# Designed miniproteins, single chains, continued (2), part 66

Each design is a single chain, and the fold is of that chain. pLDDT is the mean over its residues in the fold that is shown.

## One batch from the design tools (miniprotein)

Design m6280
Fold by ESMFold2-Fast:
Structure m6280 (fold): chain A 76 residues (1-76)
Amino acid sequence: MMEEILEEIRKLLKKYGFSEEDIEIFLKLFKEDLEERLKTNPNPLNKEEIIEIIEVILERLKEAKEKYGVTIKDTL
């Protein structure tokens, strides 16, 4: 499940034109954040909840890139 979600994020970031370096930084930080969320909730997050988190993050990154010209490194 988590690996499938990480691959989905990678595809979306590549589609948005982010560099491989930016993608790897994002995926590392996202994986760490997701692991902390799972640790604090005794019930594991379902796939839909994880996808919603991803979509929010990607929308914010896309908006930052389009409006402010910032990269993932600049945003994170």
Scores: mean pLDDT 67

Design m6281
Fold by ESMFold2-Fast:
Structure m6281 (fold): chain A 91 residues (1-91)
Amino acid sequence: MSVEEYARKLAEALRSGNFDEIKKVLEEARKEFSPEELDEIIRLAAQYILDELFGLDTSTFRPVTPASEKLAEEIKKELEKRGFGDLLEGL
């Protein structure tokens, strides 16, 4: 499965609050990808969530990037708080 496909699955699981699915997606991604690629998956998932929430497209414009990065940090913190820190090692 591609980085983009994992990002979409993670975004859907996060949006629905399905922590069992979040864990499965992260465990599978961690087996297939480097920590840098896993961090990219989380950032892409954050971007998908923002795009859905605002009903606006993926512009190549920079204003989306800082918000996506900030949301990705918040997602990582929430996952660590919920006991998923082992899956986020090295991010």
Scores: mean pLDDT 73

Design m6282
Fold by ESMFold2-Fast:
Structure m6282 (fold): chain A 73 residues (1-73)
Amino acid sequence: SLESYLGTLIAGARAGDERARRQLAGLIASRVPPEKIDEAIAAAKAGDAAKLAELTAGPVEYDRDPAAILARL
C-alpha cells in the first residue's frame, strides 16, 4: 500500500538514509498541494505514514524542486 511504502521511506529518512530522504522529498514535492506542504513535512518528521498517505492521495502531480523540500526534512 501507499501507507506501507511511505512508512518505509519515513523510517529510512529518520535513520539517515539519503536515498529514502530524496524519495520522500520527491513524493511530497510532486503529490502534496502547496497549502499542505508544512503539514506533510511535519507528518514525515513525526513518522505519521497514515497522515502523509492521506496528504499525497490527490490526483494532481505538481512540478516542484524536491531539493527545496529535502532541505526542510
Scores: mean pLDDT 85

Design m6283
Fold by ESMFold2-Fast:
Structure m6283 (fold): chain A 78 residues (1-78)
Amino acid sequence: KEAVERLAEYLEKAVEAIEDPELREEVELRTSEALGYAEKGEYEKAIEILEELAADERLSEEAREHLRKAIEVVREAE
């Protein structure tokens, strides 16, 4: 429960760090999908989505750093 709340906080920060509205919408949809998997206990699927996003060079370093923190939270919940 607490891990999912912390995950949501980092995902929100990652989305807020994106200036491009179209990219922000795309990332918001993907992070919502990852959060949904984490809420169901499907942590491996959540991590796969977040790792793909964290490797996306279209995102700023700030956004990718928040995504890496989100991945750490999910890994600790396993």
Scores: mean pLDDT 83

Design m6284
Fold by ESMFold2-Fast:
Structure m6284 (fold): chain A 77 residues (1-77)
Amino acid sequence: MKIKVTFTGKVSREQAEKMAEKAKKLPNVKEVKLTYGPEGEDVTIEVILENPTSEDTKALLGAANEAGAKVEFEEIE
C-alpha cells in the first residue's frame, strides 16, 4: 500500500522545511517533495509512504498541526 500525504497552506519556508525533516525521519517514508508558491510562504509538501504505520500517520498529523497546515491522505498505488 502506497499513501501520499499532502500538506498545504500559508506555511513559511522554515516551517515547511521542519515538516519535511520530520517526515524524512519516518522509516516508511519513500519520498518528500517541497513545492514553493509565488508568495514564498505558500508551500505544498508531498510525502510518499509505503505501508505506513499508525505512528507514521500520528507524526505527520502532529507536524501539520504544529505548522497550521492542512493535511490530506490519499492512497495512490
Scores: mean pLDDT 75

Design m6285
Fold by ESMFold2-Fast:
Structure m6285 (fold): chain A 55 residues (1-55)
Amino acid sequence: MRKLVVLDGSNQELRKAAKDLLETAHAQKSTMPAEVVEERLHEKLLELQEQVEKE
């Protein structure tokens, strides 16, 4: 069903992707409220965690 995979499916690699997302959002938060950016990152982290548990 899910064809999109963030990474190989490794916790360490998923953590790297999360960090990269945080850094990218950090640069973009200047154009958006930090609260909104953090909420989106929180949801993304939750999805990554659930993907690891499902996989």
Scores: mean pLDDT 61

Design m6286
Fold by ESMFold2-Fast:
Structure m6286 (fold): chain A 68 residues (1-68)
Amino acid sequence: SQQQLQAQAEALATAYSQLFPDEFNRLKAAGDVAALRVRVQALARTFGFDADNPAILNQAIQILLSKT
């Protein structure tokens, strides 16, 4: 469901920013969205999320980029 997808994307975004804050800040400052996506996808695989589902990854990236 849309709510489950949103919850997983929020969990993934929160986990990434908490586990890799320096990496996240560096990639965001550089505008390297492609590298950010690769790193978030790798974390999704580690947590057993559907890392091949672009909806979860795109939503997680959107959440991360909205954090200012």
Scores: mean pLDDT 83

Design m6287
Fold by ESMFold2-Fast:
Structure m6287 (fold): chain A 62 residues (1-62)
Amino acid sequence: MTEEQAKALGELGREWVARGVLSGDVMDRAGVLLATGRADEARALLEAEGRPDLAEQMLALL
């Protein structure tokens, strides 16, 4: 993952939390996984929360 991809994903995640489409605790977990290069686990976390649409948006930035 590039620094630009990481920045874009971070901004997208903050927007999701700000709009109430994702809880802050789930986003914190996903953010840690993304920051440590575990994008597949972050995707699985979002899918487990019933948000495959957000997981797909995240993968589209990679």
Scores: mean pLDDT 76

Design m6288
Fold by ESMFold2-Fast:
Structure m6288 (fold): chain A 63 residues (1-63)
Amino acid sequence: MKKAEEILKKAKEELEKASQITDPVERMRRIADILGKAREELVKLGELSKFDELEQMAADALS
C-alpha cells in the first residue's frame, strides 16, 4: 500500500472509532486531533488533496 493510502486508512479507522463517542464535545475534540495529524502527514508527502476525503468523513461523523 502506498504511504498516503496507509495514512488515509489509519485516519479513517480512527474517525470511525471517534464517531462512536456519545459525548459531542469529546467526539469533536477527537476528530480534530485525528484530522490534524493526518493533514500534517499528508502535507509531508505532498498528498494534501487526499485530505478532502477525511474532511467529508469527519463531517459525516459530526452529523
Scores: mean pLDDT 76

Design m6289
Fold by ESMFold2-Fast:
Structure m6289 (fold): chain A 94 residues (1-94)
Amino acid sequence: QSPAEKEMAELDKEAMEKLKKAKTEEEMREIVEEYDKRLEEILKKHGETALRYLLAGIAMQEFAEYAKEKGFEEVAEYARKLSREYTQRANELA
């Protein structure tokens, strides 16, 4: 696993642990926004690849499904939008 994919996996794990502890939709929204910002920094530092954008899209979809299960539809829609944007970037680079 490359340094970038390892950093992305650790970020995904950290974000999911924070999401499980979040008690409000606002807290979950802030966690997803922080994840997006930190992920963009990893991609700028290590390089933008189709695989890395695909992994980002998958992570955002997992966040969307978790938020929906908790009844936080606004956060779920936000994460689904980001998932589509990352998947589109992956397709453009492939």
Scores: mean pLDDT 86

Design m6290
Fold by ESMFold2-Fast:
Structure m6290 (fold): chain A 60 residues (1-60)
Amino acid sequence: HMEELIEKAKTEIDNAKNVDEVKQAAIRASREAMDLPDEERTRVVEEVAGYAKKKIEELK
């Protein structure tokens, strides 16, 4: 489900120790979202990208 994928990705991003790990978590979520309907895929990508951006700013 979309919500489980978003939650999993956010957890991986929270546990990331550097920018590369955040990027890898976001890429994995995008790949997993490819099997979802267009609306759900768009939401996963947007939610995860926004969360990753915030985490990257904190790690800089």
Scores: mean pLDDT 81

Design m6291
Fold by ESMFold2-Fast:
Structure m6291 (fold): chain A 80 residues (1-80)
Amino acid sequence: MKEELKKKISELRQEAARLADEFVALGRPEEAIELVQKISDLIRKAEEAIEKGDFDKAVSYLKQAEELLAEARRRVEELR
């Protein structure tokens, strides 16, 4: 569980960075900044929950991050 959640956090960070780069390339740096800030906040909350042993809360925060990244992917496709 703990190692799987840490791997998920790493994957979410990489995806957020990739999508932020795509927003910048499309001339939308403000949307890139907003995405990175929101994902970083959710990851921080998930890491705090993991440290406290609250894995249910950690999973909930990571799910919220995944949903935001899915919306960001759709937005990038619409801007192409």
Scores: mean pLDDT 84

Design m6292
Fold by ESMFold2-Fast:
Structure m6292 (fold): chain A 100 residues (1-100)
Amino acid sequence: SELEQQARELLRNAQSTQDLANALGYAAELLQQGKYESAREIAEEVIRKAREWGARTDVAEVTDDNEVVVRPDADPTDERDRLGLLEAAARSLIRQAKEE
């Protein structure tokens, strides 16, 4: 799939939180297309890079219903909080992909 190729290339060359957000967007689109394994693989790589780049992983919680609940004091302009939000969103996507 072109989306899979674009996501993988973007992740290979990722240098910003926006690159990770775009890659996760491709993973979400792949999930909507029923490409669960590809979506999961891309989301796992987003989690890996976000954590490597200093994501504040406690900024958000993923519930048993796969909802992302953001802490009231989370700052979306802080890069570490931004990375933490992406990490939580990617974990939610992986849970959705595993259940479907």
Scores: mean pLDDT 83

Design m6293
Fold by ESMFold2-Fast:
Structure m6293 (fold): chain A 76 residues (1-76)
Amino acid sequence: MDPEVVLKALEEKIREALLKLGYSQEEADRIVERIRKGEPVTVTSKSGTKLTFSATSLPELAKITGDLLHMVREEG
């Protein structure tokens, strides 16, 4: 599978998760951009739980996507 297609799918899932956590579209886009740059990002759930992460590879990005989806299930 094309790595670009995988990256786009993961970015889309991260955006969806952030929107479900109460972030705006603009905030979600900004967070995704920081993740793409390998910058540390802190995501706060509606209950105040914080998840801090940075991704330097596709496997790390996939794990982060899973962690965010788990947070959505617990807090959504």
Scores: mean pLDDT 76

Design m6294
Fold by ESMFold2-Fast:
Structure m6294 (fold): chain A 65 residues (1-65)
Amino acid sequence: SEAMLERLLEEFRAQSEGYRRDIAETDKEIERLKKEPFTPEKRQRLLSLEIVRDMLEALLRLVEE
């Protein structure tokens, strides 16, 4: 039914928006950390955030095709 399709599309849009928001938040944290002095802890955190960002982009791509 059309109503069922509309609900599904709304759910997919909500999921896409969630992933886009999480990507934006991750990008802000990466940029914040880049402004801090270099430390081994900073490098480890940056690498972890880059992995998370890549996973979020992959999830967004799956939802958006």
Scores: mean pLDDT 82

Design m6295
Fold by ESMFold2-Fast:
Structure m6295 (fold): chain A 80 residues (1-80)
Amino acid sequence: DDDVIAQIKAMIDATRAQIRALIAQAKSPEEARRLVRAEIRQLNGQITSQFTLSFKQTNYYNQEMVKLQNEAEELIKKLS
């Protein structure tokens, strides 16, 4: 297994858990979206500053980030 992919997966999983907690505590869908955007920005900053990714690692990260953003939006829609 790719150790970098394993580390990225762990960081994404931790961010996913934090996003779920933030959405659950948010007072509005607008607040939830702002908090989620901040968490995703922080994760992207950490990944891009800590790793020089291969093509395979970049492709994995991009696919997982799309999935993370879509999952967050579906949870936010349920707040209405």
Scores: mean pLDDT 86

Design m6296
Fold by ESMFold2-Fast:
Structure m6296 (fold): chain A 100 residues (1-100)
Amino acid sequence: MISSADIRRQMALFREAAKRTLATFNGDPLKRSTELFALLAQGSALLFAIRFGNASSAEVDEAIAMVRELRDEAIAAGDDLTAKMLDEFIRALERIKEEL
């Protein structure tokens, strides 16, 4: 069964993947592509954990707040592609919250 601990773990993994992706901005294109795909995979895992872990509204709000902070970091860096991807995850989390 998916638990709150599993949700916390997936949030941490998503944050790490996002930070690695941001670090590739203006870097090696192959490394950037790899980290962008890793971010998509970790984002999917986070959404799955929230949806099937019966996350509370407060846990979804915590996830949204984390992704918004990462998006704001991407915007500040000028990383429009990563910012746009993070915006898609924010929208997906907000949709899940509406279904709770």
Scores: mean pLDDT 87

Design m6297
Fold by ESMFold2-Fast:
Structure m6297 (fold): chain A 68 residues (1-68)
Amino acid sequence: SMLDEYKEKIDEIKEKFLAGEISYGEALRQLHLILAEAENDPSLSEEELKELKEHVAKAVREMEEYLK
């Protein structure tokens, strides 16, 4: 599904950050761009967009915990 494709992109950005391939600021920028794309994607339902936003929040939390 398109939701699963967006979740995979979010997970890849998180993994690149955790691997030291990109900075925290770059990871946040990329996550914001994907979320903006998803918000403008008419194939996603309101429920799917909410689930995607929760998935982004989880990824950000995990990245923030890594910085401690």
Scores: mean pLDDT 87

Design m6298
Fold by ESMFold2-Fast:
Structure m6298 (fold): chain A 69 residues (1-69)
Amino acid sequence: KVIDILKQALEAVEAGDRERAKEYLDQAIKENPELRLSLEAAKAHLDAGDYEKAIRILKGTINSLELKK
């Protein structure tokens, strides 16, 4: 499920593995195109080295999806 992919992306960002995190984000966008704007923003922050903002976006997206059931 997309939530599991986003959690794997979050773990990769927390480990400092930018390339692996971006792979998971690309997979999540492919499975859920409606998340594209949020996840592309997270990728942009990773490319800028702003891991805190990327983590914040990912946690917000996961929480939003979990609150929907």
Scores: mean pLDDT 83

Design m6299
Fold by ESMFold2-Fast:
Parts: sequence; C-alpha cells; structure tokens
Structure m6299 (fold): chain A 80 residues (1-80)
Amino acid sequence: SKAVPALIEALKHESELVRLAAVEGLAKLVEPSNSEEVIKALGKALKDESESVRNTARVILGQIGGEQAEKAIKEADAAS
C-alpha cells in the first residue's frame, strides 16, 4: 500500500498536526509485514520537536510492544 510510505513522509511535515496525524495513521496500519518499517518511523518520531508528537509515538510503540518497539524506545532514550 502507498499509505504507509506517504505517512512516513508526512512525519517530516512542518505542521505539528500533520505529523501527529501521521503517527496516529501509522498505528492503525501496523501489521506483521510492515511492522519493522512502522516501528522505525515511530522511533524517529520519539525525537520530534513537538512534545505531543513524541508522547503519542511513545504510547503507540508501547501498545505495539515486542522486542523491536522496545529497542526503538531504548535507542531514542540513549540519544537524549
């Protein structure tokens, strides 16, 4: 689907509301075939300039769970 790559690109948008919508959209589209790509993109959103975007990405990664999501959170925290 073209939706996941488009949402990942939308995470770079200058509008906080567009980036927040992209994080929420990726959460709805996560499935086993795209989970690595989605988790990696959400991991980058943990470093977003907006506290709302960072907090939403962290909550979503926690809901997805598993080793890949936990690693993304740990890598973002280590870079702080």
Scores: mean pLDDT 81

Design m6300
Fold by ESMFold2-Fast:
Structure m6300 (fold): chain A 96 residues (1-96)
Amino acid sequence: SEELLKLLEEKKKEILEELKRAHETGDIEKLLLEEEIELGVAQIKLAISPSEENRILAESERIAVEALEMLKNGEPLEKVEKKVEEKFKELEEELK
């Protein structure tokens, strides 16, 4: 569980940095497509090898896709970042 909590923190930080970069560069649609591909790969890995780690990886990619879609739809960066924080807190609570 400590290793999984560390994985969640690392994935949260990566996504928050990616959102800031997407906002600064305007390359939202390209990054969204790349994250949608990564989500598909993570979902396949989870289906083949169901594990808590693969579940966290798949859910992290889903959060990234949803966050980039919010940015693409014109939602403020601060609001999108808050949603990412909330979603990762929910995953953390599930790990107990």
Scores: mean pLDDT 86

Design m6301
Fold by ESMFold2-Fast:
Structure m6301 (fold): chain A 61 residues (1-61)
Amino acid sequence: SPEEQLRAEAMRRVDERVEEIQREAEREGWSRDELMDRVGAANQEVGAELRAELEALRAAA
């Protein structure tokens, strides 16, 4: 379904962003707390984007 596709794409975006954040943490020498905060922020942003996309999809149906 379109909803399943949006959820799958959101999961992929989270995975890609977390991988990039981990690489940047290694380069910049971030603390564990800083890394966790950044990962948390990425999850919140992708979650908000997914909610908006799902809401728009449902409104168009």
Scores: mean pLDDT 84

Design m6302
Fold by ESMFold2-Fast:
Structure m6302 (fold): chain A 76 residues (1-76)
Amino acid sequence: MKVTVVLLDGSTEVFDVGTVEGAIGTLLRVIGMELDTGKKLSIVDEQGRRITSVEQLLDAARRGETLSITEGDAVP
């Protein structure tokens, strides 16, 4: 199972989320960038819901939804 993520420049990346390990890796990549840079980044589904768990990510992928990376509000 794969999920498509739209980046801000309009390009797309495809992640393998067919396993829990692959889904975790997808989430950790975004979290890692957020922690490393101090920016607030989120994966958002087609309903505008922030994806914060593997289960939410897998559910969106099962529905064939396209996800987007968005910059969230920075809470100081």
Scores: mean pLDDT 71

Design m6303
Fold by ESMFold2-Fast:
Structure m6303 (fold): chain A 77 residues (1-77)
Amino acid sequence: SDVAKTQITLATGLYTQGYIEKSNGDDERAKELFDRGDYLIDKASKLLGLSDDDSKKLRDDVHKTGYDMANKMINDI
């Protein structure tokens, strides 16, 4: 549980950084960060025993959280 929570937290940060890099036009760095986040979500999903559908939902939800956090940082700074 704690390991999965840590992996989700790290993935959220990686997606946030990825969306910031993408907004700056660095699609290559964004892809690297997204791929790293996706790897952590896959690991967390397996630890939590999630179905494929629930794993996809978790990935989408965490991506959305990272996107929202990045947009807030970009718009507020």
Scores: mean pLDDT 86

Design m6304
Fold by ESMFold2-Fast:
Formats: structure tokens, C-alpha cells, sequence
Structure m6304 (fold): chain A 70 residues (1-70)
């Protein structure tokens, strides 16, 4: 099965989190603002990326990049 390619919206969300740096937690609002997205669009992209293991949800705080395993 070919890997699912990230949508442009999901790429923008990942780029915003990468620009923030590893271990930096961003709220849905902050991600939406940084990525130039609406909050619902950012929320959907973050949930999909969380399901794929690209981001980690921090309860009560927001989302951060999943740590790269070296």
C-alpha cells in the first residue's frame, strides 16, 4: 500500500510546528494562525496527523511535533 501523501493543509500545519521547534506545544488557534488556516481546518489536520503519529496531543495544552527517532 503506498503511503498516504500529506495534503497541502497538513503540510502547512507540519511546517508551522517545525518552525516552532521540537517540544514546543502549540494550541489549535496558534497553529491555525501560523499556518494561515481556519481553526476547524487546523483542528482536522492536527487530528489526522496525530492518527498518523506525526504530531502528539498534549492534554489541556495543544499539539507538538512527534519526536524523531534517530
Amino acid sequence: TPPERLTPTEQRVLDALRAAGPGVVRSVREVAEAAGLSQPAASRALRHLEAQGDVVRVPGRGYQLAPAVA
Scores: mean pLDDT 76

Design m6305
Fold by ESMFold2-Fast:
Structure m6305 (fold): chain A 73 residues (1-73)
Amino acid sequence: KSKLSAKTVALGIAVVAGDAETVRSLGRDIAKELGNPEIEKVADELAQSVEAGDREKALALYREFIKLVDEAE
């Protein structure tokens, strides 16, 4: 639980920094731990939005990702 929270915070920092590589890596790690295909899909869309420089879309997807992670725990 606490380790997932730490990874989720690190993911948010990477999203704000525009670090698509870290977003993709952390998003996949969290999705694998939870085994949820919806979380995996949102993680991929989040990484793509960060790569595209779409800050508004990336932040919206990050919020959806957090909601799904919280619901899966």
Scores: mean pLDDT 81

Design m6306
Fold by ESMFold2-Fast:
Structure m6306 (fold): chain A 76 residues (1-76)
Amino acid sequence: MDEEVEVALYIIGAAVAKLAGDNESAGDWYEKAAQVYERAGKLDEAARFYHNAAEAYKDVNPEKAEELRQKAEELA
């Protein structure tokens, strides 16, 4: 399944970024995972990953974190 393969790769990317202490890249990977789920119509999963992306961005890009948090709330 295309969405499962893409999400798996993005989650691996987020995990690697977190291990490296790169919260900016971790946020980017979570946002990409959320976008895949949103395109697939899996809005609950998309909301969870947008929230994870917002959490990763909160200290490095607070404006983007707030935008992603709002998007997660709209989809949940």
Scores: mean pLDDT 81

Design m6307
Fold by ESMFold2-Fast:
Structure m6307 (fold): chain A 68 residues (1-68)
Amino acid sequence: MIDEKELNKAMILIAAGVAIATSETEEAKEAVRRKADEYVAEAEERLFSDEEVLKKVKEIFKLQEEAE
């Protein structure tokens, strides 16, 4: 069974994967990868609430849009 930290990391990585797959520029892909790595590292240190996970997913897609 996936524990809460692994689930948080998985949700962030899934969002990043979608953002990368739909990105047209290498700059956008790289920005999303860096942000996902930061969020995954943070998830290793503490548990996120469902609200925090949703906020981080939104920030990943916002970063993709801003980098295009």
Scores: mean pLDDT 79

Design m6308
Fold by ESMFold2-Fast:
Structure m6308 (fold): chain A 83 residues (1-83)
Amino acid sequence: MSKEQKELERKKITELIGEVLRLIGEAIDLILTADGEKAKKVLDEVSKLAVEALRAFDKGDWETAEEYLRKAKELIEKAEAEV
């Protein structure tokens, strides 16, 4: 792998970590305004997906990491629709 490819990967990691943190923040804020029981379930699922995304980043599997982030976003959207 070239030096330039590694630098691009590092930028993607940094941007995706920022996205994960924003996503978790959005989920927490949404959850605090929703029913507590539903909130706990959504938070647990989003947290699991975020951990899996971070593991994929650590392994250099950006496609899998993006997939986990998309699933987390879908859970947040569903929580919004139900509250």
Scores: mean pLDDT 70

Design m6309
Fold by ESMFold2-Fast:
Structure m6309 (fold): chain A 78 residues (1-78)
Amino acid sequence: VEEIRELVEKAREAANAGKLDEAMDYITRAAQVAGEQGKLDELARLLREAAEKTTNPEGRKLFESVARQVELAVERRR
């Protein structure tokens, strides 16, 4: 959880700086860790929170889009 939260926080910082490619790299790494730990539901929540805290509109849209994809992945595993 802590590692996933740290990666999402770094992604938010990158997105706020306009570095959407770096933000996506951190999100991808967070998704890999969350998948390995069975914590995709927690990742989805953290991505939603990051979207609300992101001031860059493109970054906010990115977090919302990825959160939806993660939520769909969690639903399919039920």
Scores: mean pLDDT 81

Design m6310
Fold by ESMFold2-Fast:
Structure m6310 (fold): chain A 101 residues (1-101)
Amino acid sequence: MEAEKYLKKGEELAEKGKLEEAKEHYEKAIKILVKELGKYHPKTLEAYVALGKLYAKQGKLEEAKKAYEMTIHMLKEVLGEDHPLVKEAEKELEELKKKMK
């Protein structure tokens, strides 16, 4: 899937500290995933989590918080509250909140 190539490239760019370029690749991946699979598909929601992590790395803490809160809500609705992806996203949000003191 073309979206998976953008996600992989975005992850590689984020690891290299090229955060702006990583964001562009994640946003392209999300557009493709929303169009092909819909907003609530698990793969689309995983891409939103990746974007939230990127906002946190950029120091965009409010944007990261909003992304995590929205994605957690969607993940709970689709997969249920006890799903591992929900727990991972909630853990990321709690760590983010500690930085926002």
Scores: mean pLDDT 82

Design m6311
Fold by ESMFold2-Fast:
Formats: sequence, structure tokens, C-alpha cells
Structure m6311 (fold): chain A 85 residues (1-85)
Amino acid sequence: SKEELERQRKLEKKEKEVEALLNTDIDKMLKEFLEKSRKQIEEYLKKGVITQAQADQLIKNIEDGMKVSKELLERRKAKVEEELG
């Protein structure tokens, strides 16, 4: 019975996480993440911790990673909306 209650709670938590995902503006979230990441990279560049070439590469890698993340999140959101609607 304790194990069954634990499984029930995990399912309820998953449903709440799904509802939060459906209400998420993916484009806004990713844009804010990119802006914060750029500012942090510029700060490291200003402090001389990294070179300009390294900063440019890091930004490029983040932008490329965000494109993949956006596609995955949008597909997940669309699938969940289809299953609930």
C-alpha cells in the first residue's frame, strides 16, 4: 500500500509538470536563457578569463544547442496537447 501511494504521488507530480510545460512560452524561455548566457560570456571576456574566439565559439554552441532544445520541447508540447485535447 505504501508503494502504491508513492506511485500515485509520482503520477500526480508528472501531471502537474505536464500542465506547467503546456503553459510555457518556449521562445521566451530560450530567448531569456540566451541573453543571460551572452551576458555571462561577455563578463568572462571582460575579466580576461577567455579570448574573443572562445567567447564566439561558446555563443555559437549555445545557439546551436538551443535550436535542438526548441525542436524537442515544441514536439513534446504538441504531443501532450494532442493527447489531452
Scores: mean pLDDT 78

Design m6312
Fold by ESMFold2-Fast:
Structure m6312 (fold): chain A 84 residues (1-84)
Amino acid sequence: MKLSFGPFIGRDPKEVAEELNLQGITSFVVDSVEEAGKNTILKGYAVNVKNGDIHEFENGKFVKTLPGSTEVDTTGATIGFYEP
Protein backbone atom coordinates (compact mmCIF):
# COMPACT_ATOMS: atom_id res chain seq x y z
CA MET A 1 0.00 0.00 0.00
CA LYS A 2 1.27 3.48 -0.90
CA LEU A 3 1.17 5.99 1.95
CA SER A 4 1.89 9.70 2.47
CA PHE A 5 3.07 10.76 5.96
CA GLY A 6 1.98 14.42 5.58
CA PRO A 7 -1.26 13.83 7.58
CA PHE A 8 0.81 12.48 10.52
CA ILE A 9 3.03 15.58 10.93
CA GLY A 10 2.56 17.08 14.41
CA ARG A 11 0.74 14.01 15.76
CA ASP A 12 1.85 11.80 18.66
CA PRO A 13 4.13 8.96 17.38
CA LYS A 14 2.34 6.37 19.56
CA GLU A 15 -1.11 7.32 18.23
CA VAL A 16 -0.05 7.14 14.55
CA ALA A 17 1.80 3.83 15.06
CA GLU A 18 -1.28 2.28 16.74
CA GLU A 19 -3.57 3.60 13.96
CA LEU A 20 -1.39 2.12 11.19
CA ASN A 21 -1.06 -1.24 13.02
CA LEU A 22 -4.89 -1.46 13.02
CA GLN A 23 -4.71 -1.01 9.22
CA GLY A 24 -2.21 -3.90 8.91
CA ILE A 25 0.92 -1.74 8.51
CA THR A 26 3.68 -2.84 10.92
CA SER A 27 4.45 0.34 12.88
CA PHE A 28 6.20 1.25 16.14
CA VAL A 29 7.61 4.16 18.13
CA VAL A 30 11.40 4.69 18.14
CA ASP A 31 13.67 7.16 19.94
CA SER A 32 15.88 7.75 16.88
CA VAL A 33 16.50 7.01 13.20
CA GLU A 34 19.23 4.55 14.30
CA GLU A 35 16.76 2.55 16.43
CA ALA A 36 14.36 2.31 13.45
CA GLY A 37 17.20 0.90 11.32
CA LYS A 38 17.95 -1.80 13.94
CA ASN A 39 14.27 -2.86 13.85
CA THR A 40 14.24 -3.19 10.03
CA ILE A 41 14.63 -6.74 8.67
CA LEU A 42 14.12 -6.25 4.91
CA LYS A 43 12.59 -2.84 4.18
CA GLY A 44 11.65 0.00 6.53
CA TYR A 45 11.17 3.69 7.07
CA ALA A 46 11.85 6.05 9.96
CA VAL A 47 9.44 9.02 9.96
CA ASN A 48 10.10 12.31 11.78
CA VAL A 49 6.65 13.40 13.04
CA LYS A 50 7.86 17.01 13.53
CA ASN A 51 8.76 17.72 9.87
CA GLY A 52 7.69 14.57 7.97
CA ASP A 53 11.22 13.57 6.83
CA ILE A 54 11.42 9.92 5.80
CA HIS A 55 14.57 7.81 6.25
CA GLU A 56 14.65 4.66 4.10
CA PHE A 57 16.29 1.40 5.25
CA GLU A 58 16.94 -1.87 3.41
CA ASN A 59 18.34 -4.93 5.23
CA GLY A 60 19.10 -2.79 8.30
CA LYS A 61 21.15 -0.33 6.22
CA PHE A 62 20.38 3.36 5.72
CA VAL A 63 19.66 4.07 2.02
CA LYS A 64 18.49 7.69 1.77
CA THR A 65 16.35 10.49 3.21
CA LEU A 66 13.15 11.43 1.35
CA PRO A 67 11.11 14.66 1.62
CA GLY A 68 7.99 14.45 3.80
CA SER A 69 5.81 14.99 0.70
CA THR A 70 7.01 11.65 -0.77
CA GLU A 71 4.57 8.74 -1.08
CA VAL A 72 6.16 5.41 -0.13
CA ASP A 73 5.09 1.81 -0.72
CA THR A 74 4.62 0.25 2.73
CA THR A 75 4.17 -3.33 1.39
CA GLY A 76 6.58 -5.58 3.36
CA ALA A 77 7.95 -2.55 5.24
CA THR A 78 8.20 -1.62 8.93
CA ILE A 79 7.54 2.01 9.91
CA GLY A 80 9.23 3.64 12.92
CA PHE A 81 7.86 7.00 14.11
CA TYR A 82 10.07 9.34 16.14
CA GLU A 83 9.91 12.82 17.61
CA PRO A 84 13.35 14.52 17.79
Scores: mean pLDDT 79

Design m6313
Fold by ESMFold2-Fast:
Structure m6313 (fold): chain A 78 residues (1-78)
Amino acid sequence: SILEVLERIRALVEEARAAGRLSPEVYAAVTHALDLLTALVEQGLISPAEARALLRELADWLEPHAPELAAAIREILA
């Protein structure tokens, strides 16, 4: 399930935040993106394939800020 994928990614983000690996600004941006993606999926406004593509773009954006988190997200999407 794509919603299960989103929850797994959210858990990784919370772990990275708790470990001090995310700035407040990066954390706010990524949680906002996940909230929007979750809402779009739940409302049927995007497909699971479109959601996965947007999550890959999120991982690419995260790479210079949180490379370990970006790698973990890519592994979930593999």
Scores: mean pLDDT 89

Design m6314
Fold by ESMFold2-Fast:
Structure m6314 (fold): chain A 88 residues (1-88)
Amino acid sequence: MEILEELERGIEVVNDESLSETQQVAVLSILLAGVYYLAKTHYPELVPIVEKGIKEVSKLIKENASREEIAKELERMREEVREKLEEL
């Protein structure tokens, strides 16, 4: 399921110590935009979950939160998306 795969890639990017902070933020921003587009286009019921997750991740990035905190929020968003998809 493509939306879950994109979220997993986001978690991998945040945990990739070979990427600079700037590179991680850039790649993560592109992946989250893709997640939002997939939700809006194919899974409109997921849009509220994805919007909430993107807002929280964006807040954490602006506050210079740790990679662990950002990864934890992405994992939370992925689980909420997974649970909602099982209800559809």
Scores: mean pLDDT 83

Design m6315
Fold by ESMFold2-Fast:
Structure m6315 (fold): chain A 65 residues (1-65)
Amino acid sequence: SVLERARALYEAGVRSKEAVAELIREAARALVESVPDPAERAELEKIANSTLEELEERFRAAQKA
C-alpha cells in the first residue's frame, strides 16, 4: 500500500517522524481523492483521519521515550 511505501521510505532514510506523518497525510489524501464515489470517499476520509490521529499519538509517545 502507499502507507507501507511511506514506512519503507522512513526505514531507508527519511528519519524525521514529522516528515513521515506528512507523507502519510499526503498519501491518505491522494487515496481518498482517487475514489470516485462520494459516499465511499467520505467513509475513507473518516478512516484516514482516525488513522492519522493514532499515528501522531504513537509518534508523540515515541518522542517521550
Scores: mean pLDDT 66

Design m6316
Fold by ESMFold2-Fast:
Structure m6316 (fold): chain A 56 residues (1-56)
Amino acid sequence: MVRHPASGGLISEEDWNAEFEMDERERAVPLYKELPSVITVREYVLHNLEVAQQLK
């Protein structure tokens, strides 16, 4: 995935990945797209919950 047979080697991973995500993942299934977001929010909530529990 670091090299594209059609494009060659000028297209960067971020460049094709962004377009590929929008074209494939966004339409098919945003599993990985939602995961990074939910993980970040989840960690934030988890940390807040830990602090709340500490205030026992």
Scores: mean pLDDT 50

